# Designed miniproteins, single chains, continued (3), part 33

Each design is a single chain, and the fold is of that chain. pLDDT is the mean over its residues in the fold that is shown.

## One batch from the design tools (miniprotein)

Design m9122
Fold by ESMFold2-Fast:
Structure m9122 (fold): chain A 67 residues (1-67)
Amino acid sequence: MTEEVERMRREGASVEELARFLARRTGSPQIPDAVRIEGMSPEEIVTAARVVEVTRATREEHQAAVA
């Protein structure tokens, strides 16, 4: 995810394109409210994407492993 977001940024991808990519990669059709793409810098978008992905994965694994 982070590497792909950086690649898109280098290719001149818009914030809108990054927002669509993040929505798909987080496993949700919509970007979580915690991730505000509008007004964010590319670096902040990369950080937000990583936080959302890690939080979601950890939450699902923790609930699956520890009821």
Scores: mean pLDDT 59

Design m9123
Fold by ESMFold2-Fast:
Structure m9123 (fold): chain A 74 residues (1-74)
Amino acid sequence: SPETERLIARYERLLGLAQQLADGRLSREQALAAVRADPALTEEEKAWFETMLARYSAAEIAATLTRLIESLRA
């Protein structure tokens, strides 16, 4: 559905940032600035990512987003 496709696209944007942070291509500050500035992300998704980043590693966030995307594609 279009709703599912849009949700997957937003999760893929968050996954890309989490992967770049995990790989050391972005600092935590750069990842947070990118999430906050992204007009494609909802305020809820921005708040979720900031909360997750405070509690979990970038690799754990990337793994969580990967599982969510796979679940939506199944």
Scores: mean pLDDT 88

Design m9124
Fold by ESMFold2-Fast:
Structure m9124 (fold): chain A 58 residues (1-58)
Amino acid sequence: SAAEELAAAGREAAARAAPEGLDRLTKVTAGAYIHVAEGGSAEEALARVREAAEATRA
C-alpha cells in the first residue's frame, strides 16, 4: 500500500540522514501521509519523501 511504501522510504531516509535532517524528514513524511489520506497522489507524496531524503543524506 502507499502507506507501507511511505513508511519504508521514511525509514530508509532516516537511516541515511544527517542528525540535523531528521526533524525535516519527520515533518515531510507526516505531510506525505496527510496528502495521501486527503486523496492526493501517492506518487507525489513518495517523491516528496525521496527529495527530503536526498537533501538530508549524511
Scores: mean pLDDT 78

Design m9125
Fold by ESMFold2-Fast:
Structure m9125 (fold): chain A 81 residues (1-81)
Amino acid sequence: SMELGVVLVGAAVVIAFTEDPLARELARELADIITDVEAGRLSPEEAKERLEELIERAEEVEDEEERRLIVKLAERAREII
């Protein structure tokens, strides 16, 4: 999906520029979930459950702007999947 590709780019930007190890870990996990769904390795239902867990863990990201971005990207992925 081209729309999931935009979420992947957003995750890649977080990975490249974040100084928060948790934000980087969550952005990598987001990218992995999307890649696995597109490859057929993860069902849409399982992906949505993992994205929900990722959103909950994102509450622990210290930087409010990065936290909001990760949540927005994960919610967008969940809507598209």
Scores: mean pLDDT 85

Design m9126
Fold by ESMFold2-Fast:
Structure m9126 (fold): chain A 74 residues (1-74)
Amino acid sequence: SPDDVKFKQVLLKLESSVGVIEIASLFMSKSDVLKKLNKLIEEFDKEMKSLPSSHQKELKEKKEELEKRVLDHI
């Protein structure tokens, strides 16, 4: 369905964007990493709101997992 395609796109964008931030964290201050992470999360929260509640729940859980992963590295 169109919602399943959108869900997959948002999930892949979230994972790839977090990966970029993790690599960038090697060359940036902790405060700059946190600013990038917060901006990314804010943008993805807007994208998630366009999806059905079941997809939003799964993306929220994945988002929390990926946020923790970044925070553990800085």
Scores: mean pLDDT 84

Design m9127
Fold by ESMFold2-Fast:
Structure m9127 (fold): chain A 119 residues (1-119)
Amino acid sequence: SEKEKKLEQEINDGITALMVGVANATPPELLTQKLIELAKTDDAAAAEQVRQLLNLARTLIELAKQSEDEEIKKAALEAARRLLAVARAVIPYLSDEAKRAELQAELDELEAELRAAEA
């Protein structure tokens, strides 16, 4: 029904706003610096954190596609772009070549999805 569809959209928009808030909680430059330091000390932990950032960016892109609110959509895509930029800066510091290649492939896919969603 129209009432159920509207309620679902309002819930999705609320979740999107919360996720944007979480994504913006730490400045990207500071997060990048800390993750690079982690990669030098614990490569596996750094790779896991990068995977979590890519998953958050994917969720924000999907929530943006579902939103009919242009401001919420824009905020979600901007938050996703910032998370992908952090991942892009950190991935080259990972020492596990297989994991670096896997995360780079996921990043490239998500950057393409972000560009398509912004068009």
Scores: mean pLDDT 86

Design m9128
Fold by ESMFold2-Fast:
Structure m9128 (fold): chain A 62 residues (1-62)
Amino acid sequence: SAEARLEQARADALALARALRLSPAQGEVIVGEVGRKAEDLGLGERAPEVRAELRAELDRIT
């Protein structure tokens, strides 16, 4: 499902961030790509929420 693909993209982004020490610029690229993934999947209404949540999670771990 589109929802499952978006959740997988978020999980992959967080796994990458935990495995690597990302710069703020690299983190913003990943946040942007996951948000764009939400838009491409027809879940564009969730894109701002997904970006904000992922950015907050990245701030906590990197």
Scores: mean pLDDT 81

Design m9129
Fold by ESMFold2-Fast:
Structure m9129 (fold): chain A 70 residues (1-70)
Amino acid sequence: SALEAKKEVDKVIEEANEKLEEIRKKYESRKINSIEEAQEATEQFKKDAEPIIEEAKKKIEKILEEYKKK
């Protein structure tokens, strides 16, 4: 049902958000002394966040596709 799919999607989003928040806290605690260091930190954050976002996106897509096929 749509309700079951929503529960699974919500759980995936919550788990991904928790992982992203942990990464964000690590980068926020860093001392940044230049624009170049800020850019480097931003790029590293994006690289660390990408696999978490991609995993969540794939799981959500699979849930939604299973819902559409029924």
Scores: mean pLDDT 77

Design m9130
Fold by ESMFold2-Fast:
Structure m9130 (fold): chain A 57 residues (1-57)
Amino acid sequence: MYDETALYAYEKLLEAGVDESEALKLAREIVEKLKAKGITDKEELFELVDKEVEKLK
C-alpha cells in the first residue's frame, strides 16, 4: 500500500489505538470504499478517513 491516503488512514488508525495488523487492513478497506464512491480529491479523502476512524474510537 503506497497511496498517500492509505498511509494517512494507517497512521490515524494507529493513533486511535488500533493494532498494527488490523490498522493496515482497515486503512486499505477505508480507502478502497471511498475510491469506489468516486472520491478522488485528496482533501475530501482525508476528511472522510478522519470520520471513518472516529467511528472506530
Scores: mean pLDDT 78

Design m9131
Fold by ESMFold2-Fast:
Structure m9131 (fold): chain A 98 residues (1-98)
Amino acid sequence: MPVIHPIVAEARRKLRDYGELAQTNPELAKKETLKLMEEATKKILESDYSDEDRIVAAEQLAEYAFLMAGQIGNVKLSQEVERFAEERLEYVKEAVLE
């Protein structure tokens, strides 16, 4: 099993809860997921992690967000979560490479 950074481990736990929330309130699940992704991305970039570990953490975060998006029955909301996850991953990659 790959090493999971503490920031990603906490985000994964919350994303699991949001997957359950998506069964009753998909709009709120989307809102909370986007907020979590933004906060977790900021924490990764502000961390003392190596550039390689920041990219790995961002990739793991995006993977867990995609898995949660798959639990949203509303296709449009699911796609909006996936798009935001892709944008956050690209943002970390660009910030690290610059």
Scores: mean pLDDT 84

Design m9132
Fold by ESMFold2-Fast:
Structure m9132 (fold): chain A 70 residues (1-70)
Amino acid sequence: GRMAAEKAGEEIEKMVKKAGLKAEVEVVSDDHIKVTIDASGLSEPVKLVIAAEAKEIAKKYGVEAEVTVK
């Protein structure tokens, strides 16, 4: 339900903030979120790892995440 999407978004935002980065999370539906991560200055491989971690957190909650890393 919507609770799972909100928890997924909160956990992703917390993970990104712990890494010293900024994240914006939009809950689109009960099982769909959009995540924008500002990783300006990081290398492409590091950006891919962060995007993968965000998607794995969402999958743990049964939520689809559209992840954009800047």
Scores: mean pLDDT 82

Design m9133
Fold by ESMFold2-Fast:
Structure m9133 (fold): chain A 70 residues (1-70)
Amino acid sequence: MFSEEELKIAEEVRKLRKEVDSKITPDNVELQIDYVARVLKIRGFSDERIEEYRKALRELVARHQAEAAA
């Protein structure tokens, strides 16, 4: 199970992700994803875990853009 420290970081990441998901646009999607990735790296997350978040955010944006274009 996650430590209390990891749990707090996970909660902060969850809040950041929710905020980023709400603010992501085609003009700033890569900038927002890179920002989240840098924050996670500074907080000591593994590269694999950071890449999972980057991928999930890109997939979420792509899905929303595809739905908007359909």
Scores: mean pLDDT 66

Design m9134
Fold by ESMFold2-Fast:
Structure m9134 (fold): chain A 64 residues (1-64)
Amino acid sequence: EEEKIKKGEELYKKYLAPMMGPEVFKGKDLEAVIRNGMSGIIPAFSDKLTDEEIEALIAYLKTL
């Protein structure tokens, strides 16, 4: 699980950190937001990341 969280942190820093802070994800359905995006704020990652990468990213975000 720690390896998955570390991978998620790397993905967050690469794709999300330049655009938004962790507060954007508080109280959200993280899987839906990452897979489908959030209009005008978060792009959909289902076409850019594998399911395993999406799960790693979600695991990291749950620690915030």
Scores: mean pLDDT 71

Design m9135
Fold by ESMFold2-Fast:
Structure m9135 (fold): chain A 95 residues (1-95)
Amino acid sequence: SLAEAEIIVVVATNGRYAGVAAVGPDGKILYEDYAIVENELQALLLGGLVASRAAPGAKYVLKIVNDPSAQTPEEALKRAVELAKEYAEIAKKLR
């Protein structure tokens, strides 16, 4: 759950572009990545890769959000970063 996660990973995607941001409990971005993807499964796999690079072995929650407005991978990343910071603030209130 969000309250138990050591890091939060957000994947923002529309099935064509994907942005991923991993945030620590202090709201600091630990790792980020973005890509052009063929489908949502590739975006999810990128999320898992970012989680493993941000904090190997840490408990994480993966949040997947639809970003239909993204027209570039960089726009999807911007959305992922915004939401990751928001989820970090929510997680602080649950702890």
Scores: mean pLDDT 83

Design m9136
Fold by ESMFold2-Fast:
Structure m9136 (fold): chain A 77 residues (1-77)
Amino acid sequence: SLEAEADRLEEEGIALLPDPEKAEKVRQYFDELRAAIKAGDLKKASELEQKLFELVKDNPEARELFGRAALAYRRAA
């Protein structure tokens, strides 16, 4: 399922982060992103994606995985 694919991509991206504090912030942003998508708040979802990408700007592989996860979460809704 798209939800299972999104969860896998999120976890793969988080595994690339050496800082556990950043990993926890990523999890918080994805929790908020899923809630925004479920509520139909596309503006908030986009703002959360930008915050997520800024947080991991120094890790392009994690950023790519998180972008793919966010897209899969949107498509699963």
Scores: mean pLDDT 87

Design m9137
Fold by ESMFold2-Fast:
Structure m9137 (fold): chain A 86 residues (1-86)
Amino acid sequence: AAEIARRSAERLVQSIVDDLKKLNIKVLKAEVSDDGTAEVEAEFIDPDGKKIKIKFKLRVTPDGRVIASEEDIKAGKILTEIRKKK
């Protein structure tokens, strides 16, 4: 059960990292814990020339659900917005 959650989180993190690299976004951290908790931290330059750091966490449960905090969901939305503009 925990192994399934961890593997699902690993696949999700790898997909996110690959997408960020294609956008020339610097990935600072991409970690997956044994319980299926994933943490991604990235750095990019916004249209105003500001350096922005995005950090989000998510967890894949043994039953296959993905859960994230409201703050982490907002960070994920920002990444999705960037991907759309590319």
Scores: mean pLDDT 67

Design m9138
Fold by ESMFold2-Fast:
Structure m9138 (fold): chain A 93 residues (1-93)
Amino acid sequence: LDRNELIALLMTLFNLSEEEAEEILREAERFVRENRERFRDEDEAKVILATAIILAGRRTGKPLSLSEIATISGVSKGTVSKIRRLLEERYGK
């Protein structure tokens, strides 16, 4: 998915404004770049999408399941779980 498609997807899934979706996507992009070595064997764009979905779920109080995030993003459930753990370490939740 290109950047505009990712923004549109986040807006649709979480009922976010374009500005909120862009903010979340930028945060996800920074997180993935800072943790790139942890995701060496995964497609970076898919990891960014999975991270953005997790962040949007946290922000809106509408978290998706590991299975739903894995299906939408195309990363494994193990990768989704890893992203959640790293985000908890960073944000203390």
Scores: mean pLDDT 83

Design m9139
Fold by ESMFold2-Fast:
Structure m9139 (fold): chain A 74 residues (1-74)
Amino acid sequence: MVKSIEVEKIGSDDDPRYRITITDEDGKKTVLEADNLAVAEIALAVSTIGQTGEDLEKARKLVGEALDKIRALE
């Protein structure tokens, strides 16, 4: 299950890149990089739902919080 999600803008304004780090309850980290916020949002949602299994409420909360963080980077 997912424990935490971190989002970081690692590119320039002319060439934006976003790093998403998903940490599960075992401390395992999955790192995703995207050059577009929409691609990052989709990748984050799919990965989070897949890792939370049947706990859809936790998945929804974590995705919502991460999407708010990503949108704040615009």
Scores: mean pLDDT 66

Design m9140
Fold by ESMFold2-Fast:
Structure m9140 (fold): chain A 68 residues (1-68)
Amino acid sequence: AAEAIAEMERMTANAVAYLESQGLPEAAAEIRALAAEAKRRIAEGADPQEVLREFERRVKEIVTRALA
């Protein structure tokens, strides 16, 4: 669990910093909200590895959409 949460935090920090540098604060906020929801799901008993995989997919979708 701790490793998946740490990886999620790392991905969140990197994506948020990048999007904010591109002038996309709303996309950055969307990723922060997604990270909060993912942590809540893990706290409620979801498999951390499955949540991490879904989080990674959704972050990629948000970044791709924001930069299009």
Scores: mean pLDDT 83

Design m9141
Fold by ESMFold2-Fast:
Structure m9141 (fold): chain A 88 residues (1-88)
Amino acid sequence: SEDLKEAEEALEKAIEAAKKGDLDTLFENLDKLTEIGKKSKEKEKLLEIFESRYDEIVEAIMNSDLSVSQQVGAILRLIGVELDIKYS
């Protein structure tokens, strides 16, 4: 579906933003994933897509030029996205 494609694109943009230390773009795309997750009728497939790239985005955040506080904040927001998709 279009929502799944938008989620994959938002996730890719979040990973690239994390690699660049672009916190604003990272959070913008994580927020977009949350909104897609809340409205999606294909939550199981959306969660599978998100979980399939979870380790990659965590690694991108942890290996970025972001401060430790910013990395922790990003990881907590990432956990929030998973919970919003799963339980909304």
Scores: mean pLDDT 84

Design m9142
Fold by ESMFold2-Fast:
Structure m9142 (fold): chain A 82 residues (1-82)
Amino acid sequence: RTAAERANEAWRTRGEDPVAVFERTLPEDQEIVARIKEERDKLREKLANTTDPAEKQKISDEYDKLFDEEMARREAERAAAL
């Protein structure tokens, strides 16, 4: 069964947050988050100290880009291992 199916079942039967269950059961996403943790924490600190909505959006976009770049890097590592 997929992680999404397991998350939906947990929400129905136990009232658990489906997003939290989904993230918990996706080792791939957890690995990417772990790799970018330092940069992510720096961006979170910038977000906490920013009151301008435009700057908050820019920081959010930088986080999304960072995540996407690490995903691409992981895919390249997998290709190189072949």
Scores: mean pLDDT 62

Design m9143
Fold by ESMFold2-Fast:
Structure m9143 (fold): chain A 86 residues (1-86)
Amino acid sequence: AELRERIRKILAEIKSLFPEYQDKIDEFEARLEKATPEEVPELLGDLIEFLSKVASKATPEQQEKLKKIISELNRLLDEVRERLEA
């Protein structure tokens, strides 16, 4: 689905920005491929929490990019929750 493709794109962008976290991001990709629609909110929440921890240790330039990514993930989380309620 479109949402899964958007999440995969975001995960690829994160791996490009933070190669040191490739294994962790690959874990999220594997979770996404196996996730039911009901499991996607938890996955997105875990990813947002992980990125918030990464941001606390990142350079100001990386923090700006992470803030945009985290904002996009929060918008996706809201969209997924709305679709599950509807």
Scores: mean pLDDT 82

Design m9144
Fold by ESMFold2-Fast:
Structure m9144 (fold): chain A 70 residues (1-70)
Amino acid sequence: SAEELREEIVRILMEKGGLSEKAARNVVDALLSSDEAGQELILRLLGKETGLSEEDLRRIRELVAEIKAL
């Protein structure tokens, strides 16, 4: 479900990115409401500002794409 995929992104952002739950949920909402260019900007900023690896960022991209395809 979309909720389960959203919760997986939130978990990655909190556990690996060090974000609070509120910040993680705001990031998920921003990713889902953004076009491809906006999504890439957000992911680039996450890679610069957080401990998220390239693998973590790729997983988030895949999960966002799955939600948008529902």
Scores: mean pLDDT 89

Design m9145
Fold by ESMFold2-Fast:
Structure m9145 (fold): chain A 68 residues (1-68)
Amino acid sequence: SHHEIDEREKEIALEALDMLAAGASLEEVVARMERRMAELKATLDAEQQARSDRAFARFVATLREEVA
């Protein structure tokens, strides 16, 4: 369901924030998020993938702005 996708995206976002708090570089964090998103997207249809891609892009943009 869409709710399950949202919760999985939230898990990926929280993992990213935990990695940054632990001293990981933004490059390491983005690479980890990209791998996790690829795993998630492999289970999704094209419309769900597009929604997840938009959510991921927004989160990464926010993260880059906050860490810059």
Scores: mean pLDDT 80

Design m9146
Fold by ESMFold2-Fast:
Structure m9146 (fold): chain A 101 residues (1-101)
Amino acid sequence: GLTEQAKELLEQFKTTDDPEQARELLRKLTEIVRKSKDPETLRIALQIVEVAIDKHPDDVELLRAAKEVLMSVLRVSEDHELILRAIGELLRVIGLILDAE
């Protein structure tokens, strides 16, 4: 299911240092998030975004892809903890994009 796909993306994210591959994985994650309302899938998505930002804080295109994942979590999530985490990470991403410009 979508949760298993998200877990596979997380493992791929942990093993890749290639920014282009990381951006592609975030695009795939956005599609998974848009189709899922499952809190476990959304928690995994937030974990992937957190790892991506930590590894590539200067990659504006990756940060924009991470922003799309976070905005998608905010559109579908009904979990207050996940919403607050997504807002916190979204503010961090916006700050990093502004610092890179």
Scores: mean pLDDT 84

Design m9147
Fold by ESMFold2-Fast:
Structure m9147 (fold): chain A 87 residues (1-87)
Amino acid sequence: SADEEKIRELEDELLRLLLEAHRLIAQGAPRSEVEAKLAEARRVIAEIEELVRKSDLPEEKKQQVLRGIAAARAELAALEAEARRRA
């Protein structure tokens, strides 16, 4: 479905943003650049949650997506904590 395809695209974007945040931290990028990337990831998470809420997808698929989002939120919180520790 269109909703399923859009969720997949957003999940891929979220993964890319988190990988970019990890790279920026590893390279010693300014906190502001890391925080900007994490803010983008937060927006994508919110968009996925809203799309899941509005979609007519099977409950099993909704649960799988939301489980992935919970894991992504935990990773994002850890990256935000790391960014705060780096001056």
Scores: mean pLDDT 87

Design m9148
Fold by ESMFold2-Fast:
Structure m9148 (fold): chain A 57 residues (1-57)
Amino acid sequence: MEEIREHLRKKFDAPEELIEEAVRFAEAVSRTFGITDLEKLIRFAETVLEIDLESLK
């Protein structure tokens, strides 16, 4: 899941706490649904982070 964390840090200017929450969400999705596709997990993490950033505005 370091690949997801690195991707989010490069793409988004966001607090580390929100990045960590998005990564944990992707890990939970992977575990719950058995999703091993890294690109799909990155998209889930991006979506969560975007929602969190919108909520802070």
Scores: mean pLDDT 78

Design m9149
Fold by ESMFold2-Fast:
Structure m9149 (fold): chain A 99 residues (1-99)
Amino acid sequence: MGDEVLEEFVKHVEESIEYGKKGDTEKSIESGRKAKETVIEGAKRGDLSVEQLIGMALRLIGAQIDVERNLTGEGKEAALEGLKIALEGVKEALKMFPS
């Protein structure tokens, strides 16, 4: 399992929130897309475990709660959209594992 994939995913999630705080809505959403791309490509390479993907999903839930409490306006909506996109990536990656 690639700790590097997890670190890159977390970096993009945090960048989405930081750009949201700054009101840079386009970069906030783009960072969420990068997080999604990172997790999907990591899963395709076999670099991620189910346990790591569950951890990523739980971290995104915590991040959503923090954004809901601490951000306002368009920056908040952009950060929430970025987190939603990142979560879609985690869900897609989980579908790559056999039942």
Scores: mean pLDDT 85

Design m9150
Fold by ESMFold2-Fast:
Structure m9150 (fold): chain A 95 residues (1-95)
Amino acid sequence: GSMEERVRELIRRLDAVLAEIDAILADIKAAGTISAAQDARLQALIAEARALLREIFALIDQNPELSLELILRVIALSLRLIGLEFDLELLKKKV
């Protein structure tokens, strides 16, 4: 239904945001340094990812009929964000 389609759209947007974070972190690892522009971009992307997850969780809470597949995908993306945030904190301590 339309609610499932909305959740799938938010998941696609979140996946794209997480992919951009991963790409910037890879660039930082390769360069061995973090620019002010990269730090600002990462902060903006992490804030967007958190906002998308909050909206997705609110929709799941309001719609218990959502498929187990979608719930598992959201859990995987949540864990991915946590891992990326941890990776960034470690990189900042090494630079």
Scores: mean pLDDT 88

Design m9151
Fold by ESMFold2-Fast:
Structure m9151 (fold): chain A 82 residues (1-82)
Amino acid sequence: AAEAALAELEEALREAIRTESDLSEEKQEELLAIFMADVRQAIAEGVPFEQVEQGIRDFLTNLNISEERQEELLRLLREAFA
């Protein structure tokens, strides 16, 4: 369950960064890898989603990801942290 949610999250985030951010392809891949590593570590350490939610929202806003896409990504994140 968690592995499937993480795979879906990675694909959705890759698409959101590709379509909505102004980052180069190289920087998109770098940030995606770092973000997914941090998410996997937080889940492994048992960090509650509520403790990381605001930081994730700030990160997505700084990438110019739309509010609609942020809510979809946050839904997938809640599933991955459950």
Scores: mean pLDDT 83

Design m9152
Fold by ESMFold2-Fast:
Structure m9152 (fold): chain A 93 residues (1-93)
Amino acid sequence: DEEDRIVEMLYELQLYLFQGVKSAVEIYIELLDKESVTLEELEEWLKKAKADAEAGIKASKELIEELDKKLKEAGRTVLSEKEREELAKKMKE
């Protein structure tokens, strides 16, 4: 199922975010401001996050602080399961 695949990809992105991977943090900041994202954008983002994770490229303290600020403004710490499902539906359509 394409929707299930999108949900899995969003979950993997969150795992890289928890590891402090630079591109995952940058992508998540953009994702918080988006109403929808394409499957192609998500695949490219996940590829970049994987590459940065393997290279040990970590987010700066300033970038982490930017993410924390955006998450506080949104009233959340990460995308919820429901939010991931809603985003996956928008991307599929």
Scores: mean pLDDT 72

Design m9153
Fold by ESMFold2-Fast:
Structure m9153 (fold): chain A 56 residues (1-56)
Amino acid sequence: MLTLTDEQIDAFYEELNLTPEEKARLDEARATKSDEEVILEFTRISVEKYLEEIKK
C-alpha cells in the first residue's frame, strides 16, 4: 500500500484549492483513519473540485 507523503498532500491542497474546512477534515482523516480511507476521501474531493474548477 502506498502512503502519501506530506509533500504530496501539500501539493494536492494547492492544486485543488481546498477550503479550510475541507483541509481540516482531510487533516483529521490523515491522523485517525486508515491510508485507504484517506485516499478515497482525497479522490472523491479531488474529482468534485476538479470538475468545479474546469467548469470555471
Scores: mean pLDDT 68

Design m9154
Fold by ESMFold2-Fast:
Structure m9154 (fold): chain A 78 residues (1-78)
Amino acid sequence: MEKEIEELKEQAVEAARAGDLDAVHEYGRKLGSLAKDLNELLDIVREVASRILAEQGAAAHPAINALAKGALDGYDEK
C-alpha cells in the first residue's frame, strides 16, 4: 500500500511535468482512494503539490487544482 502510494505520487508529479492534467486528476483519484483517513489525504496532496510548485512555480496552479479535485473524488468513493 505505502509503496503503491509512493509510485502514484511519482506518476502524478511526472504527469504534471508533462502538462497532462487529465492524468494528474486520475493519479490524484487513485491516491485519494488509497488514503486511510483525511489527514493522510491532505499529507499526500501537500507533498505532491509542493513538488509540482517547486518545479513549475505559478504555472503549477492548474496541476495542483487537478490533483486536489482528483484526490477528493477518490476519497469520497470509498
Scores: mean pLDDT 84

Design m9155
Fold by ESMFold2-Fast:
Structure m9155 (fold): chain A 66 residues (1-66)
Amino acid sequence: MLESLGYDEEERRRAGIAAARAVGHTAKDLGYTPAQRQAMLDAIAEYFGLTPEERAELQAAFDAAV
């Protein structure tokens, strides 16, 4: 199973959250609209298989990145 590979499962999720936070900051700095940033957040959350709880924390970080 993926957990047997050490970092595979847990680190992927943590890396996904960190990457999405960085993307949120970059998207804001590049002048993307809130709707475009939301679409990027949704795509990243789906790609990394984030839980609703993780997605909510990511959403807050995205909004705070302003």
Scores: mean pLDDT 68

Design m9156
Fold by ESMFold2-Fast:
Structure m9156 (fold): chain A 91 residues (1-91)
Amino acid sequence: MEKAKKLIEEAKKYAEKGDLDKAIEKLKEAIEIAKELAKEGKYEEAIEIYDLVAKAAEEIYKKTGDERFKKIALESEIEAGLLLIQQGVEK
């Protein structure tokens, strides 16, 4: 969790500097941590990371117009939703 939050913070800083390729790389590294946590059954932590990635990517997209961030945000929101269903949240 802490490592993923740091990667998301780094992604935002790179985006502020105009280094969008590094910003994407850092967001993808955070997504890989979320995938690993989901494989370990740590769904709550994985969902939190996907939500944080989606929010960060949407903020960068609104500021830059770079559609790669829109795609990352959407894909992260979908993955978080799928993990919520997997947990049987309606119970």
Scores: mean pLDDT 84

Design m9157
Fold by ESMFold2-Fast:
Structure m9157 (fold): chain A 70 residues (1-70)
Amino acid sequence: MEIAEKAKEEVERKGREAKEKNPALSEAVDEAITGAVGRLESAKLGTEEEAKKAAEEALKLMEEVIQKVE
């Protein structure tokens, strides 16, 4: 699903930027990325609406992690 793929790309991009700013938090950022990607992959096997909700939740989770890094 294209929506899930775009969300995955944004999660990975934001995570990469956060790790560049604070490498000491790489473990926490990687954990958040893994969790978000896992949810998106699971949602791809469901409906398009489930993929949209998973994308919104994943991006919100990454924003919370980035707030702690920035």
Scores: mean pLDDT 74

